# Designs tried in a protein design run: designed miniproteins, single chains. Part 48

Each design is a single chain, and the fold is of that chain. pLDDT is the mean over its residues in the fold that is shown.

## One batch from the design tools (miniprotein)

Design m1745
Fold by ESMFold2-Fast:
Structure m1745 (fold): chain A 74 residues (1-74)
Amino acid sequence: MKVTLSGFGFANKAEVEDAVLAAGGAKVNFINDTQAEVTLKHGVHSSDIVATLEKDLKAHGELVGQNQITLTKA
């Protein structure tokens, strides 16, 4: 499954990539400094990764539908 991740302009790309891969992401493709397309591993859902991203990036995560996650600095 592919998910659009946005709002992470408060963090550097390396921190975002590490957090996504640790949370169950298979691949991260950065579109710009605040947006990325994330490919999730088989059996991983967008809801599964939100809590890990909130913890690792110290952010608030909002899931819109099943394929969009927006992060805001906590």
Scores: mean pLDDT 80

Design m1746
Fold by ESMFold2-Fast:
Structure m1746 (fold): chain A 86 residues (1-86)
Amino acid sequence: MPTAEEYNEKGNELFKQKKYEEAAEYYTKAVNLDPFYAEAWFNRGLALAKLKKYKEAAIELQKALLLKPDDEEIRKNLEEVKKKLE
Protein backbone atom coordinates (compact mmCIF):
# COMPACT_ATOMS: atom_id res chain seq x y z
CA MET A 1 0.00 0.00 0.00
CA PRO A 2 1.29 3.51 -0.76
CA THR A 3 2.84 5.49 2.13
CA ALA A 4 1.99 9.07 3.14
CA GLU A 5 5.32 10.17 1.58
CA GLU A 6 4.50 8.39 -1.73
CA TYR A 7 1.10 10.15 -1.86
CA ASN A 8 2.79 13.50 -1.11
CA GLU A 9 5.32 12.87 -3.94
CA LYS A 10 2.49 11.99 -6.38
CA GLY A 11 0.71 15.22 -5.35
CA ASN A 12 3.93 17.17 -6.00
CA GLU A 13 4.17 15.71 -9.53
CA LEU A 14 0.56 16.73 -10.24
CA PHE A 15 1.15 20.21 -8.73
CA LYS A 16 4.10 20.74 -11.12
CA GLN A 17 1.72 19.87 -13.98
CA LYS A 18 -0.75 22.50 -12.61
CA LYS A 19 -3.30 19.75 -11.86
CA TYR A 20 -4.13 21.38 -8.53
CA GLU A 21 -7.42 19.55 -7.82
CA GLU A 22 -5.77 16.14 -8.37
CA ALA A 23 -2.71 17.27 -6.36
CA ALA A 24 -4.98 18.27 -3.44
CA GLU A 25 -6.62 14.79 -3.53
CA TYR A 26 -3.22 13.07 -3.17
CA TYR A 27 -2.15 15.45 -0.38
CA THR A 28 -5.47 14.57 1.33
CA LYS A 29 -4.54 10.85 1.08
CA ALA A 30 -1.12 11.68 2.61
CA VAL A 31 -2.55 13.58 5.64
CA ASN A 32 -5.20 10.86 6.16
CA LEU A 33 -2.37 8.29 6.52
CA ASP A 34 -0.16 10.63 8.60
CA PRO A 35 -2.00 13.60 10.19
CA PHE A 36 1.38 14.85 11.60
CA TYR A 37 2.92 15.18 8.10
CA ALA A 38 3.33 18.98 8.12
CA GLU A 39 4.67 19.11 4.52
CA ALA A 40 1.52 17.40 3.18
CA TRP A 41 -0.77 19.85 5.08
CA PHE A 42 1.34 22.74 3.71
CA ASN A 43 1.24 21.39 0.11
CA ARG A 44 -2.54 20.82 0.35
CA GLY A 45 -2.95 24.46 1.49
CA LEU A 46 -0.86 25.66 -1.48
CA ALA A 47 -2.94 23.57 -3.93
CA LEU A 48 -6.18 24.98 -2.47
CA ALA A 49 -4.77 28.53 -2.78
CA LYS A 50 -4.03 27.87 -6.50
CA LEU A 51 -7.71 26.88 -6.81
CA LYS A 52 -8.64 30.21 -5.08
CA LYS A 53 -10.17 28.32 -2.13
CA TYR A 54 -8.48 30.76 0.25
CA LYS A 55 -10.53 29.99 3.38
CA GLU A 56 -9.83 26.25 3.07
CA ALA A 57 -6.17 26.99 2.19
CA ALA A 58 -5.79 29.11 5.37
CA ILE A 59 -7.16 26.27 7.54
CA GLU A 60 -4.70 23.74 6.02
CA LEU A 61 -1.73 26.14 6.36
CA GLN A 62 -2.71 26.80 10.00
CA LYS A 63 -2.58 23.00 10.61
CA ALA A 64 0.89 22.87 9.01
CA LEU A 65 2.06 25.83 11.14
CA LEU A 66 0.71 24.14 14.31
CA LEU A 67 2.98 21.15 13.50
CA LYS A 68 5.98 23.40 12.58
CA PRO A 69 5.42 26.72 14.43
CA ASP A 70 8.89 28.13 13.54
CA ASP A 71 8.59 27.45 9.79
CA GLU A 72 8.82 30.87 8.09
CA GLU A 73 7.74 29.52 4.66
CA ILE A 74 4.46 28.19 6.11
CA ARG A 75 3.94 31.49 8.01
CA LYS A 76 4.56 33.64 4.90
CA ASN A 77 2.18 31.57 2.75
CA LEU A 78 -0.51 31.72 5.47
CA GLU A 79 -0.19 35.55 5.64
CA GLU A 80 -0.46 35.84 1.82
CA VAL A 81 -3.60 33.64 1.83
CA LYS A 82 -5.13 35.69 4.69
CA LYS A 83 -4.68 38.88 2.61
CA LYS A 84 -6.92 37.29 -0.07
CA LEU A 85 -9.73 36.84 2.51
CA GLU A 86 -10.34 40.62 2.82
Scores: mean pLDDT 90

Design m1747
Fold by ESMFold2-Fast:
Structure m1747 (fold): chain A 68 residues (1-68)
Amino acid sequence: MPLSGSELVELALRRLGVPEEEAREVAARIAADPRRAGQLLGETRKKYGISPEELSAALEAVAAEHPV
């Protein structure tokens, strides 16, 4: 079963060491306003020292584990 965008983001952030509560909040905010996704992901990456490449790789890995 393919993941929703918000589920994908939550799992990827948790994989990168973001606390469960913050990962869930970021994913929920993105689901509520997808236009803010770049801003919210950027702030989360900066806070936890995650590179754009690390985030991309984690998102791809989570998506590959749940292809459909």
Scores: mean pLDDT 79

Design m1748
Fold by ESMFold2-Fast:
Structure m1748 (fold): chain A 116 residues (1-116)
Amino acid sequence: RGAELGRRAGEAGAAGDGEKAAEYAKEGARLAKEGDPGGAAAAGAGAGAAVAAGGPGAEEAGKYGAEAEQAAFAQGDYRGSAGGGAAFTAGAVGAAAGDAAGGARAAARAAEATAE
């Protein structure tokens, strides 16, 4: 579930839909709070994709990513917590390089890698 959600977030961000990427970050945070191992990675991917896409919602998506990372860590899902941070970083690096679509796709791939 989390890996699929991360992939959708990357696709939305690559299409320039930062609001949809932020919604996937919110859903990933919900899944992480419910104990889904992929939730934090999905939240991180959504937050990274939103940052890469730019525009409204990026800051809020970042908050959901952080919440999901903290929830996963508190539940003992250290891999998910680390994966969420990696996915967010991949998106942010792409945004800084001026490659919004590449950043969003990289965030999705980092989330998928967390799932094995």
Scores: mean pLDDT 73

Design m1749
Fold by ESMFold2-Fast:
Structure m1749 (fold): chain A 117 residues (1-117)
Amino acid sequence: MEEELLQKAAQAVVDWLVEQFRAGGATAKGVVLPPGASLEELRAATIKALDELGQPGAVGVAASGLEVTDEKAIVRIAVAFRDADGNLRLFEGIAEVDVKDPEKLTRVEFRELEPPA
């Protein structure tokens, strides 16, 4: 595995998401995990980042590199925030990053996850 490339891709994805949330007026914190992190590890890191901010309207983001092809690095993402009622909202996503330009996101897809009990 191209571990360094996966870490750079995950960092670029986190930095981009944090910037998008901050541009929208949110307080955001991102965390990059080592490549191959489980969904449980991503959820835990995302919630921890959210809780460390301690602010209404805060957003936690975590990413871990999943796979490298000849053209793309694939990054797993989690995003967490609390809604107006204080309920935890969680999303999982996949981002694709160009291996020649890891700052260039080519695709991002999200789905909502059931909140942890």
Scores: mean pLDDT 77

Design m1750
Fold by ESMFold2-Fast:
Structure m1750 (fold): chain A 65 residues (1-65)
Amino acid sequence: MEALQEAYRTALELARQGASPEEIKERVREVLLEGGVDESSARMAARQIARLAERGRLEEGLARL
């Protein structure tokens, strides 16, 4: 749970700075891997979070964690 919250916060900061969904996806994957999430789960979560960022729904996603 904590690694996922950190990933959402990182994605939100990057989105506020104008980062692309692709950049957000890569950074989120790295954060999740550092938090001990396995590669397949990190890749799936990173795709979902990047999709939320593209749609402007990151703050909603973070609030629901």
Scores: mean pLDDT 79

Design m1751
Fold by ESMFold2-Fast:
Formats: C-alpha cells, sequence, structure tokens
Structure m1751 (fold): chain A 84 residues (1-84)
C-alpha cells in the first residue's frame, strides 16, 4: 500500500543519514536508491512526487561526490515534501 511505501521510504532515508554520519558513502547511496523506489510507488500528486524524487536524486549525487552537507540538505527537502 502507499502507507507501506511511505514507511519504507522513511526507513531507508533514516539509514542513508546514519550511513552518511558513519562515512559509509556506498551504503548511503544504496539506501537513497531504495528510498527513491518506494517514493515512486506513492499515490501522491505528481508535483509532490517529482520534487521528492528530485531531492533524493540530488542527495544521492551529493553523497557520491562526498558532499555530506548537500546530501543531508536534499534529504531534508525530500522529507518535507513527503510530510506535506
Amino acid sequence: TSERHLEEAKRHIGEALRALLAGDRERAVAHLEEAKRHVSRLDLPPEVLEEALRHLEEAKRAAEAGDDDSAIAHIGEAVDHLER
């Protein structure tokens, strides 16, 4: 269900944040990809989905580049879109 996908997306986002804090880039990127998969299955307005997925993709790119501050900021923006 959409609720299960939202809970799984939030869980993977939390794991990505923990991985970033631990310096585990590969694990952070993997959890951001899983978060994107769950977000893409949500029954939300297209504009909300587009913004949430865009921020998760930017967070992934920042994590791959070693820009932890940018990755964390984009994760926060994605969460804000999912909770509104």
Scores: mean pLDDT 87

Design m1753
Fold by ESMFold2-Fast:
Structure m1753 (fold): chain A 62 residues (1-62)
Amino acid sequence: SDDDRYFAILQELIKRGEEEIKEKNITSNEERNKLWQELLDEAAAKDPVLAAWLEERRAELS
């Protein structure tokens, strides 16, 4: 399903972000949050359907 595919993409983004945090020795909460936001924004910009899926998930959590 599309959800399964998008969850897989999200897991890869999480893995990439964790690896980048470790490689760059990011210890600031502000810098970690900026990195995560940037990674998610980049993914969403490349796929409008993924962007809509992420917005729906944010709305459900709010």
Scores: mean pLDDT 75

Design m1754
Fold by ESMFold2-Fast:
Structure m1754 (fold): chain A 77 residues (1-77)
Amino acid sequence: MEEEKRKKKEEEKKKKLEEIEEEKKKILEIIEKEYKEAMEKAESEEEKELIREIHESFVAMADAIEKLEKKNIEKKL
């Protein structure tokens, strides 16, 4: 009886973690696409450096959001 309830909770946790990972992958794909398009349009090294800094900041934000969302799931379950 308790084993079936544990399996359901583990499946729900796994599904939520997979959803977070899928959302991050979609965000990273958008970030990477925007980065490549911006780099192609950049006319100077100064512009390219700013684009790299913006790209690194967006990737860092996506990582921080994923980490926080995963921590929130761990605390609730």
Scores: mean pLDDT 80

Design m1755
Fold by ESMFold2-Fast:
Structure m1755 (fold): chain A 58 residues (1-58)
Amino acid sequence: SMRLEAMRLHAEGVRAFREGRYDEAIRLYEEAIRLAEQAGDARLKAESERNLRLAREA
């Protein structure tokens, strides 16, 4: 499902961020946001957007 895929991409983004791979984290969060929006998961979208902002500042 789109929601499960968005959750997977978000989790991969979090892992990339923790490992200092900020460019990869940004890409993963952007894709997670797109899929979360399509799935109607406003909470996951907001969480991924918050993490995206943190990754861009790193």
Scores: mean pLDDT 90

Design m1756
Fold by ESMFold2-Fast:
Structure m1756 (fold): chain A 86 residues (1-86)
Amino acid sequence: MRVILTLKNLTPEQQIAFALIALGYELEGAEVTVSIDGDTLTITLENLDQAQIDDLISIALELKNEGAEVTVSLDGDTLTITITIP
């Protein structure tokens, strides 16, 4: 499964935190691509297992509870999660 995580309106500290999370998945064997455009961070993850997908969903729900807007879509084998920080 492929996951595209788009995080919008990030502070520099949040960009570093999410980049470190992405590096954690890479160390566990996922294929990770990170792109930064202003305050938007896009992380593309391939070869994720179900536990890693559940972890990403948990992070999205945690951010939603903190006031973020979260959109999730599934197209075939690609899960797209878009999070906009308040």
Scores: mean pLDDT 82

Design m1757
Fold by ESMFold2-Fast:
Structure m1757 (fold): chain A 107 residues (1-107)
Amino acid sequence: MKIQVPPLDPSLSVAENFARLHQTLLEAYEAARAGELSVEQFREVVNEVLEALRELAERDPATALAELDRLIAVLEMLIARETDPELKKVLEEFREKLRELRRELEA
């Protein structure tokens, strides 16, 4: 299975672009859990989402902070329920990178 991270749409709000990336991340996670996406392919999607989130954060830091808080909360719930150690590690690494990005935006 190939999951494509959507390009940022300049006609959409920062919040709407965040929602699209969040949906893509959840679709990739469920595909990885179903064995339709490898752990390596899931990591690639996660890294592409992270880069897009960094670009959105530069566009509107205030909206990005609120959306990052929501995404971190969702990731904490996914990590708590995840029993696959490799998928759990990818989610934990992503959560740490989002926390770092959030910290940079408050500086």
Scores: mean pLDDT 84

Design m1758
Fold by ESMFold2-Fast:
Structure m1758 (fold): chain A 63 residues (1-63)
Amino acid sequence: LAEVYRELAEEYLKKGDIASAYFYLGLAYAAEGNYEKAIEYFEKAIELGHKEAAGALEWLKEM
């Protein structure tokens, strides 16, 4: 799963969709158990307007 999310993040970076790229990087780090970096990238995605990243942050905080 983490590898798939990293590949998705790279594809979104190539398309110039930085918000989605940061969201998928956050998912990749969460799948690896690195919640510190997952939160960091979800926060970056939220700053760029990615609404789904806010839900992912709430989900991580409730774990």
Scores: mean pLDDT 80

Design m1759
Fold by ESMFold2-Fast:
Structure m1759 (fold): chain A 67 residues (1-67)
Amino acid sequence: ITKPLSEEEKEKAEELRKKVEEEVRAREAELEALVAAGRLSEAEARRQKAVIYTSASLRAIGEELDL
């Protein structure tokens, strides 16, 4: 049943977004480390970062909306 977000639900959604951001930061750090080690090109890292960002955003929205 669709209901407007309560203050408690809003707080929970913010905590979920924090968790998603933490995962994004960890993956970005891994990509940067791979680029620094010469195992991944900067262009490829940029493409993967875009995918991670898009996937993380969709996941945060999905969890918030329970899709």
Scores: mean pLDDT 70

Design m1760
Fold by ESMFold2-Fast:
Structure m1760 (fold): chain A 100 residues (1-100)
Amino acid sequence: EDKENIELLIKLRKKAREQKTGVEVDPETLRKLERAAKLLEEPLKRFYEALRKGEEAAEEEKKRFLEWLRNELGLDEETLKLIEEELETIIEKYRKAKEE
């Protein structure tokens, strides 16, 4: 299911971050990650378009994205929290890059 593919993607990203190294993935896992990436493509595109308009627009789109993940895909709160933290990190990095 789409939920499981997204949860797998988020768990692997967390593991890679904790290990300070890349995670090697087998072909089956890669296919699941590609499917998750395709599902997230449109919402992420909207988020990045909002980010270019400003921090307030990005925060609003972040909330819509998380609400969509919760209501349409039924992601658990632990996974939603990890996604929110990643989106917040992107907003912060974009803000700093813009000011530098």
Scores: mean pLDDT 74

Design m1761
Fold by ESMFold2-Fast:
Structure m1761 (fold): chain A 73 residues (1-73)
Amino acid sequence: MVLTPEQLEEMRRLVDATADALDTPEVRAIAEEIHRLLDEYAAGRISPEELLARMAELEERLRALADAARAAA
């Protein structure tokens, strides 16, 4: 499966919008990791399968941070 440059740019915008909405250092660090991962994919350095696997790991970390924030509130 090949993502278009337009799809990659859309993913970057969604990541930035999420980071801006939540505005925590931890979420911004995850957003930076996602941008690097998308850059590596665009450069052909990682496979679509590796991109999806690493994205799933980052999504789990983001969910854990959101759950911890709700528990602390």
Scores: mean pLDDT 76

Design m1762
Fold by ESMFold2-Fast:
Structure m1762 (fold): chain A 65 residues (1-65)
Amino acid sequence: VKVKVYINGELVQEGLLSEEEAGKLLEDAIKRGKKYYPEEPKIEVDGNVITITFPDGTTLVFEKL
């Protein structure tokens, strides 16, 4: 199944993702946008969409197509 990944509303990756690949992408996203976060990100699941919100308001969205 094809998935799309958005950071702050912009499409950054499209393709097939495994759980391991998604984990790596999350780690990279944490380092890429902000150097430090005061606490861990919040994770929400809504059907085929996974939204990860960081303390600074940065949002990472995984959408399964």
Scores: mean pLDDT 67

Design m1763
Fold by ESMFold2-Fast:
Structure m1763 (fold): chain A 59 residues (1-59)
Amino acid sequence: GAAAEEAARRAEAERLEREAVRHYLQGDFDTAAELVRRAFELLGRPELGERYAARIRAL
């Protein structure tokens, strides 16, 4: 149902956020930016994902 689908989207977003942090700490800013963008897209906040991704890519 909708609640299970929302929980699944949140779990996937958390996984992507953890992967983004890992790549960021390794200096892989392009991959980190893309993972952050996708995580926020799953959370229904694509505008925030684009803004954070742009900041990461600018490093």
Scores: mean pLDDT 85

Design m1764
Fold by ESMFold2-Fast:
Structure m1764 (fold): chain A 58 residues (1-58)
Amino acid sequence: GVLARAVAPVPATSEEELGLRPGDLVEVLEEVDEEYWLVRSLKTGREGLVPKSYLEPV
């Protein structure tokens, strides 16, 4: 899969969203829309939506 890194703290403001710390690695599962990606945390195995502006491809 495509790997990405969080470049800033990501707040989880809803149940569908995944909270991340800067430097956390995620696998991009799906580009849901122009603003959000569905990702899986490599650290926790949790899945959720993250705004793509918080993610940098590795």
Scores: mean pLDDT 82

Design m1765
Fold by ESMFold2-Fast:
Structure m1765 (fold): chain A 111 residues (1-111)
Amino acid sequence: SKEEEIKLIEDFRKKVNELIQKGLAEAKGKSPEEQREIVKKTVEDIINVAKEARKKLSPEQQKLIDEAIEKIRETYEKGLAEGKPVEQILRDIAALVNEAADELIKLVEKQ
């Protein structure tokens, strides 16, 4: 049902936001090297959550998840290269995931 698909997308959003909040909390008071390792693991965990959600979605929705995964990787890599604070990198990724979830819900509502 549409309600079940929306719930799956919202559960995906919630899980990613929980991973980001955990990463932000773990990064506080750590060395720059430890913060970079925490962000790397957090991004890997987020991509794995997105890949699992992808398996339960339609082909059109899978395309949006694939595009979101690519944008997450690019945001992480560029953020590190530009020397952005890890908190900013994780917040930028949170914004991307929230936008992707909103677009996925709009696709469900149009069907």
Scores: mean pLDDT 88

Design m1766
Fold by ESMFold2-Fast:
Structure m1766 (fold): chain A 56 residues (1-56)
Amino acid sequence: MKTVTVDTRGLSAEEARAKIKAALLELGLSEEGAETVADYALPYALEHGRVTATVR
């Protein structure tokens, strides 16, 4: 398993989404998968200023 933590504090929603998507692509997700997961994680990341993603 690979895990990445993305700090989204001080970022706009678009910047946070792009940063999360980039991190997921680095973990080996497809572009479609990374975009879907980033969309799902974005509200959590904006609320908490951080999100942790793990690829199984």
Scores: mean pLDDT 79

Design m1767
Fold by ESMFold2-Fast:
Structure m1767 (fold): chain A 72 residues (1-72)
Amino acid sequence: MTTVREQITRLIGEILRIIGEELDLELEKEKLEKENLSEEEKEKKLEEIEKKLEELRKRREELMKELRSLPS
């Protein structure tokens, strides 16, 4: 049997991991702006990073919604 405390701990842990991944991708985005790559290559990589960030933000919002729905 999974306790409410264990569910909360698991959800918070997963949310924090996603936030960490979002921060890592934001750092990669900043690094790309400073790299000596062609504009075409920069745009392609930026689009890929932005797509991953969007998916992570959606997942984080889902987990936060689940956390808010747990009994007190």
Scores: mean pLDDT 81

Design m1768
Fold by ESMFold2-Fast:
Structure m1768 (fold): chain A 65 residues (1-65)
Amino acid sequence: SGGAEAAAGLVAKETGLPLEEARRLVEAGQSGELSPEELGRRLAKLSGLPEDVARRIAEGAVRAA
């Protein structure tokens, strides 16, 4: 859906991850495979961003569904 694609673009921009990787993570978060907390932790680990910043990005990506 358009929400997942828009969220993937935002996550890629904010984290520096490749768009395809950001899309897979966003889809996992929106499907419930990853909780927002788990998505935030994974984004922090992959991007090197602080956990509070990554959590905020994850919450935004899930809301954009």
Scores: mean pLDDT 81

Design m1769
Fold by ESMFold2-Fast:
Structure m1769 (fold): chain A 49 residues (1-49)
Amino acid sequence: SMEEAKKRAEEIAKKAPTPLMQLSARSGLLTDEEREELIKKFEEEAKKY
C-alpha cells in the first residue's frame, strides 16, 4: 500500500502541478482521510501565496 500510494502521488504530482488539480484527480480514489490531507495541503499552499 505504501508503494501504491507513492506511485499514485508521483503520477498525480507530475500530471497536476497545483494542489487543486491533485485533489481533483484523486477525488474518486481517495479515502476520507486522504481527502482531508490533500485539502489541508491545498489550504497551506494557498496561504503561501
Scores: mean pLDDT 61

Design m1770
Fold by ESMFold2-Fast:
Structure m1770 (fold): chain A 56 residues (1-56)
Amino acid sequence: AAAEARRRAEVRKLGEEYMKEYDLASAPAATTARGRVLDPEAVREALDRSMAALAA
């Protein structure tokens, strides 16, 4: 439980750091997902699904 919560927090931090590093908020035309516009909610859902799969 604690280890899983920490892992999820680390993944979220890395995702936020990557978004800041690439300045996606200031560069809306920048896409890293094959021409898809990055939606913060969709990114969070994708991370949650990946974490659920890793926990399984």
Scores: mean pLDDT 59

Design m1771
Fold by ESMFold2-Fast:
Structure m1771 (fold): chain A 81 residues (1-81)
Amino acid sequence: SEVEKLLEEAIKKLSEVSKKAAEILRKAQEEAKGKSNREVLNAVKRAMAEIMADPSLSEEQKKKVEEIMKELIEKLEELIK
């Protein structure tokens, strides 16, 4: 599905910045598997909050994560309405 493709692309991009961030998004993907696009979006938003609250990530890592996650959220929102 388009949703699975967007999530997998974002996970790959995150793995280049932080393996922990990629793991958090993959967990959100697994928890939201088979659910509505809105539930997927909510899971992704929760994952972003968890990643951004991680004190082990540098400012530069957080900026890159925020960019990747915001792009994913925007694309998912377009698929909902």
Scores: mean pLDDT 84

Design m1772
Fold by ESMFold2-Fast:
Structure m1772 (fold): chain A 67 residues (1-67)
Amino acid sequence: MEEAVRRAEEAVRRAEEALRAGDVEGAKQHLMEAEGYIARALAGGDTERALRVGRRAGEVGKRVREA
């Protein structure tokens, strides 16, 4: 459970870095990884932390869509 949240946070960070580099496709791939880990964290009961990471992932997703 704890690991899933950490992996989701790492994936969101990598997506943010990819966007900064202009790599929209890479950012999409990292966001997909983050969504998978968020789903696992939610299934494991880490609801509050998973929702917090999910909100951050959503903001990155908006930036990907606008790029």
Scores: mean pLDDT 81

Design m1773
Fold by ESMFold2-Fast:
Structure m1773 (fold): chain A 70 residues (1-70)
Amino acid sequence: SMTEEVLAAVKEEAEKFKKEISKLSKEEAQETLDLFEAKIQELKEKFPEIERELNEILAEVKAVAEKQIK
């Protein structure tokens, strides 16, 4: 289904972000996080049935990013 494909794609993007974030500057990490958060918000509006899963992925990405940014 499209919903499953979207969720899989978001998980893959989050995994790549978590692996690469340590190589980014604080500014680049913040910009990347802001873009990812905006994308998650748009996807939650389009696919409310996976809002919980999208929020979980975002929370995990934010936890990793905050260690780099702060």
Scores: mean pLDDT 83

Design m1774
Fold by ESMFold2-Fast:
Structure m1774 (fold): chain A 94 residues (1-94)
Amino acid sequence: AALVNLGSILLVNGQYDAAIAAFNAAIALDPANVAAYLNLGIAYLNTGDLDSAIAAYTQALALAPTDILANTNLAHAYSLAGDAAAADAAADAV
């Protein structure tokens, strides 16, 4: 959707709050939009909000359980949060 593309442009420009708003709007229009949840997680990682990033990647995986990018990013987010067991579990899911 156009909102995911807008969010991605805002994300690249470092406009994280605007990017988060765009991805949330994309999710409101299409709750099954895996790309919106993935990019929402990336935006939250860039702001240091690890709990919100983990939640966003977890939602992406609920929609696409074998998505390599979602599993890799979730493992990375858990590693940054200091949860090695959860990071290993996410990495093994691919």
Scores: mean pLDDT 78

Design m1776
Fold by ESMFold2-Fast:
Structure m1776 (fold): chain A 90 residues (1-90)
Amino acid sequence: TVKAKLELQKIVEEFLQKYDELYLQFRKSKDKEEQIKLLEEMIKLIEEAEKKLEEIKAKNPEVSELVDEQIKRLEELKKEIEKKIKEIEE
């Protein structure tokens, strides 16, 4: 339905806004411990967004392909962040 697509879009937009704010803080940080904490907060945002997207998919099977595409992108982003954490930790 149109409502399901709008709710999906809202979840993605809210995620991107919060993610961008954390990423800017990460880029400005000079402390390795702070950088790791910010990256961990980004992972938490991804996990929260994925849970909300799965809930939409469960209630609205017509948007399942759109949800699966967004979750795939979020999982790729999560892997990139996990790699950055390892690089900072040595």
Scores: mean pLDDT 87

Design m1777
Fold by ESMFold2-Fast:
Structure m1777 (fold): chain A 97 residues (1-97)
Amino acid sequence: SEAEEYIEKAYEYVKEAQEYVKKAKEALKKGKYEEAIKYAEKAIEYAEKAIEYAMKALELAETLEEVLRATGAAIAAIGLKFEAELIKKKAEEGLKK
């Protein structure tokens, strides 16, 4: 269905956001604050795209399964965005010390 295509894209963007959150965390742990900020910004971009596609999937959803999968993608993306924003804030604070 059309909703399925948006769900698949939402989960692709969730996966990309997860990868960049992982890279941002590793950079932060190593004191590479500028790299951590860049990776966190990429994670935020992909998380925002995932939210957009998940919300579009919810508009197009015709089955309970599609609603649940789209909602799952949205929740995952929102969580990743908050985590990436927190990493960015910590890295920016690290640059001041």
Scores: mean pLDDT 91

Design m1778
Fold by ESMFold2-Fast:
Structure m1778 (fold): chain A 69 residues (1-69)
Amino acid sequence: SIEEAELRREILDVLAESGEPLTAAEIARLIGKASPATVSKLLRELEKEGIVESEVGEDGRRLYRLKGF
């Protein structure tokens, strides 16, 4: 949908601007109009597409970054 396409773009913009790995909850807070569950769903799709990558931090939180950054 257009709404999902816009949210995907905003997720990628946030990741590019942050310069550091972020949780789905942190990304959702920065966007301000999406739930962490929705952001997490789209991050998983972006990871499957090879656009973002994720790893689990020392505190057990899943952190996302742009692939190759």
Scores: mean pLDDT 84

Design m1779
Fold by ESMFold2-Fast:
Structure m1779 (fold): chain A 72 residues (1-72)
Amino acid sequence: SEREAMIAEFEANRPAIEAELARLSKTNPLAAEQGKLGMEALEALVRGDYEKAEKLLEEIKKKQEEVAEAKK
């Protein structure tokens, strides 16, 4: 029940997050890709898939290094 409520809240907020990521993709597509991974990690956390969430957080860190290098 509590997890179902958390999932419902996440899904209710998904369109707003996706809209902000779409706006970000126009100015910084690499940062938008990081944001998409962050949304997937958050979804995994609220669904209780902690292994997937940790994997995605590692990918976000690697993408942050990629974005930093691309701006250099």
Scores: mean pLDDT 77

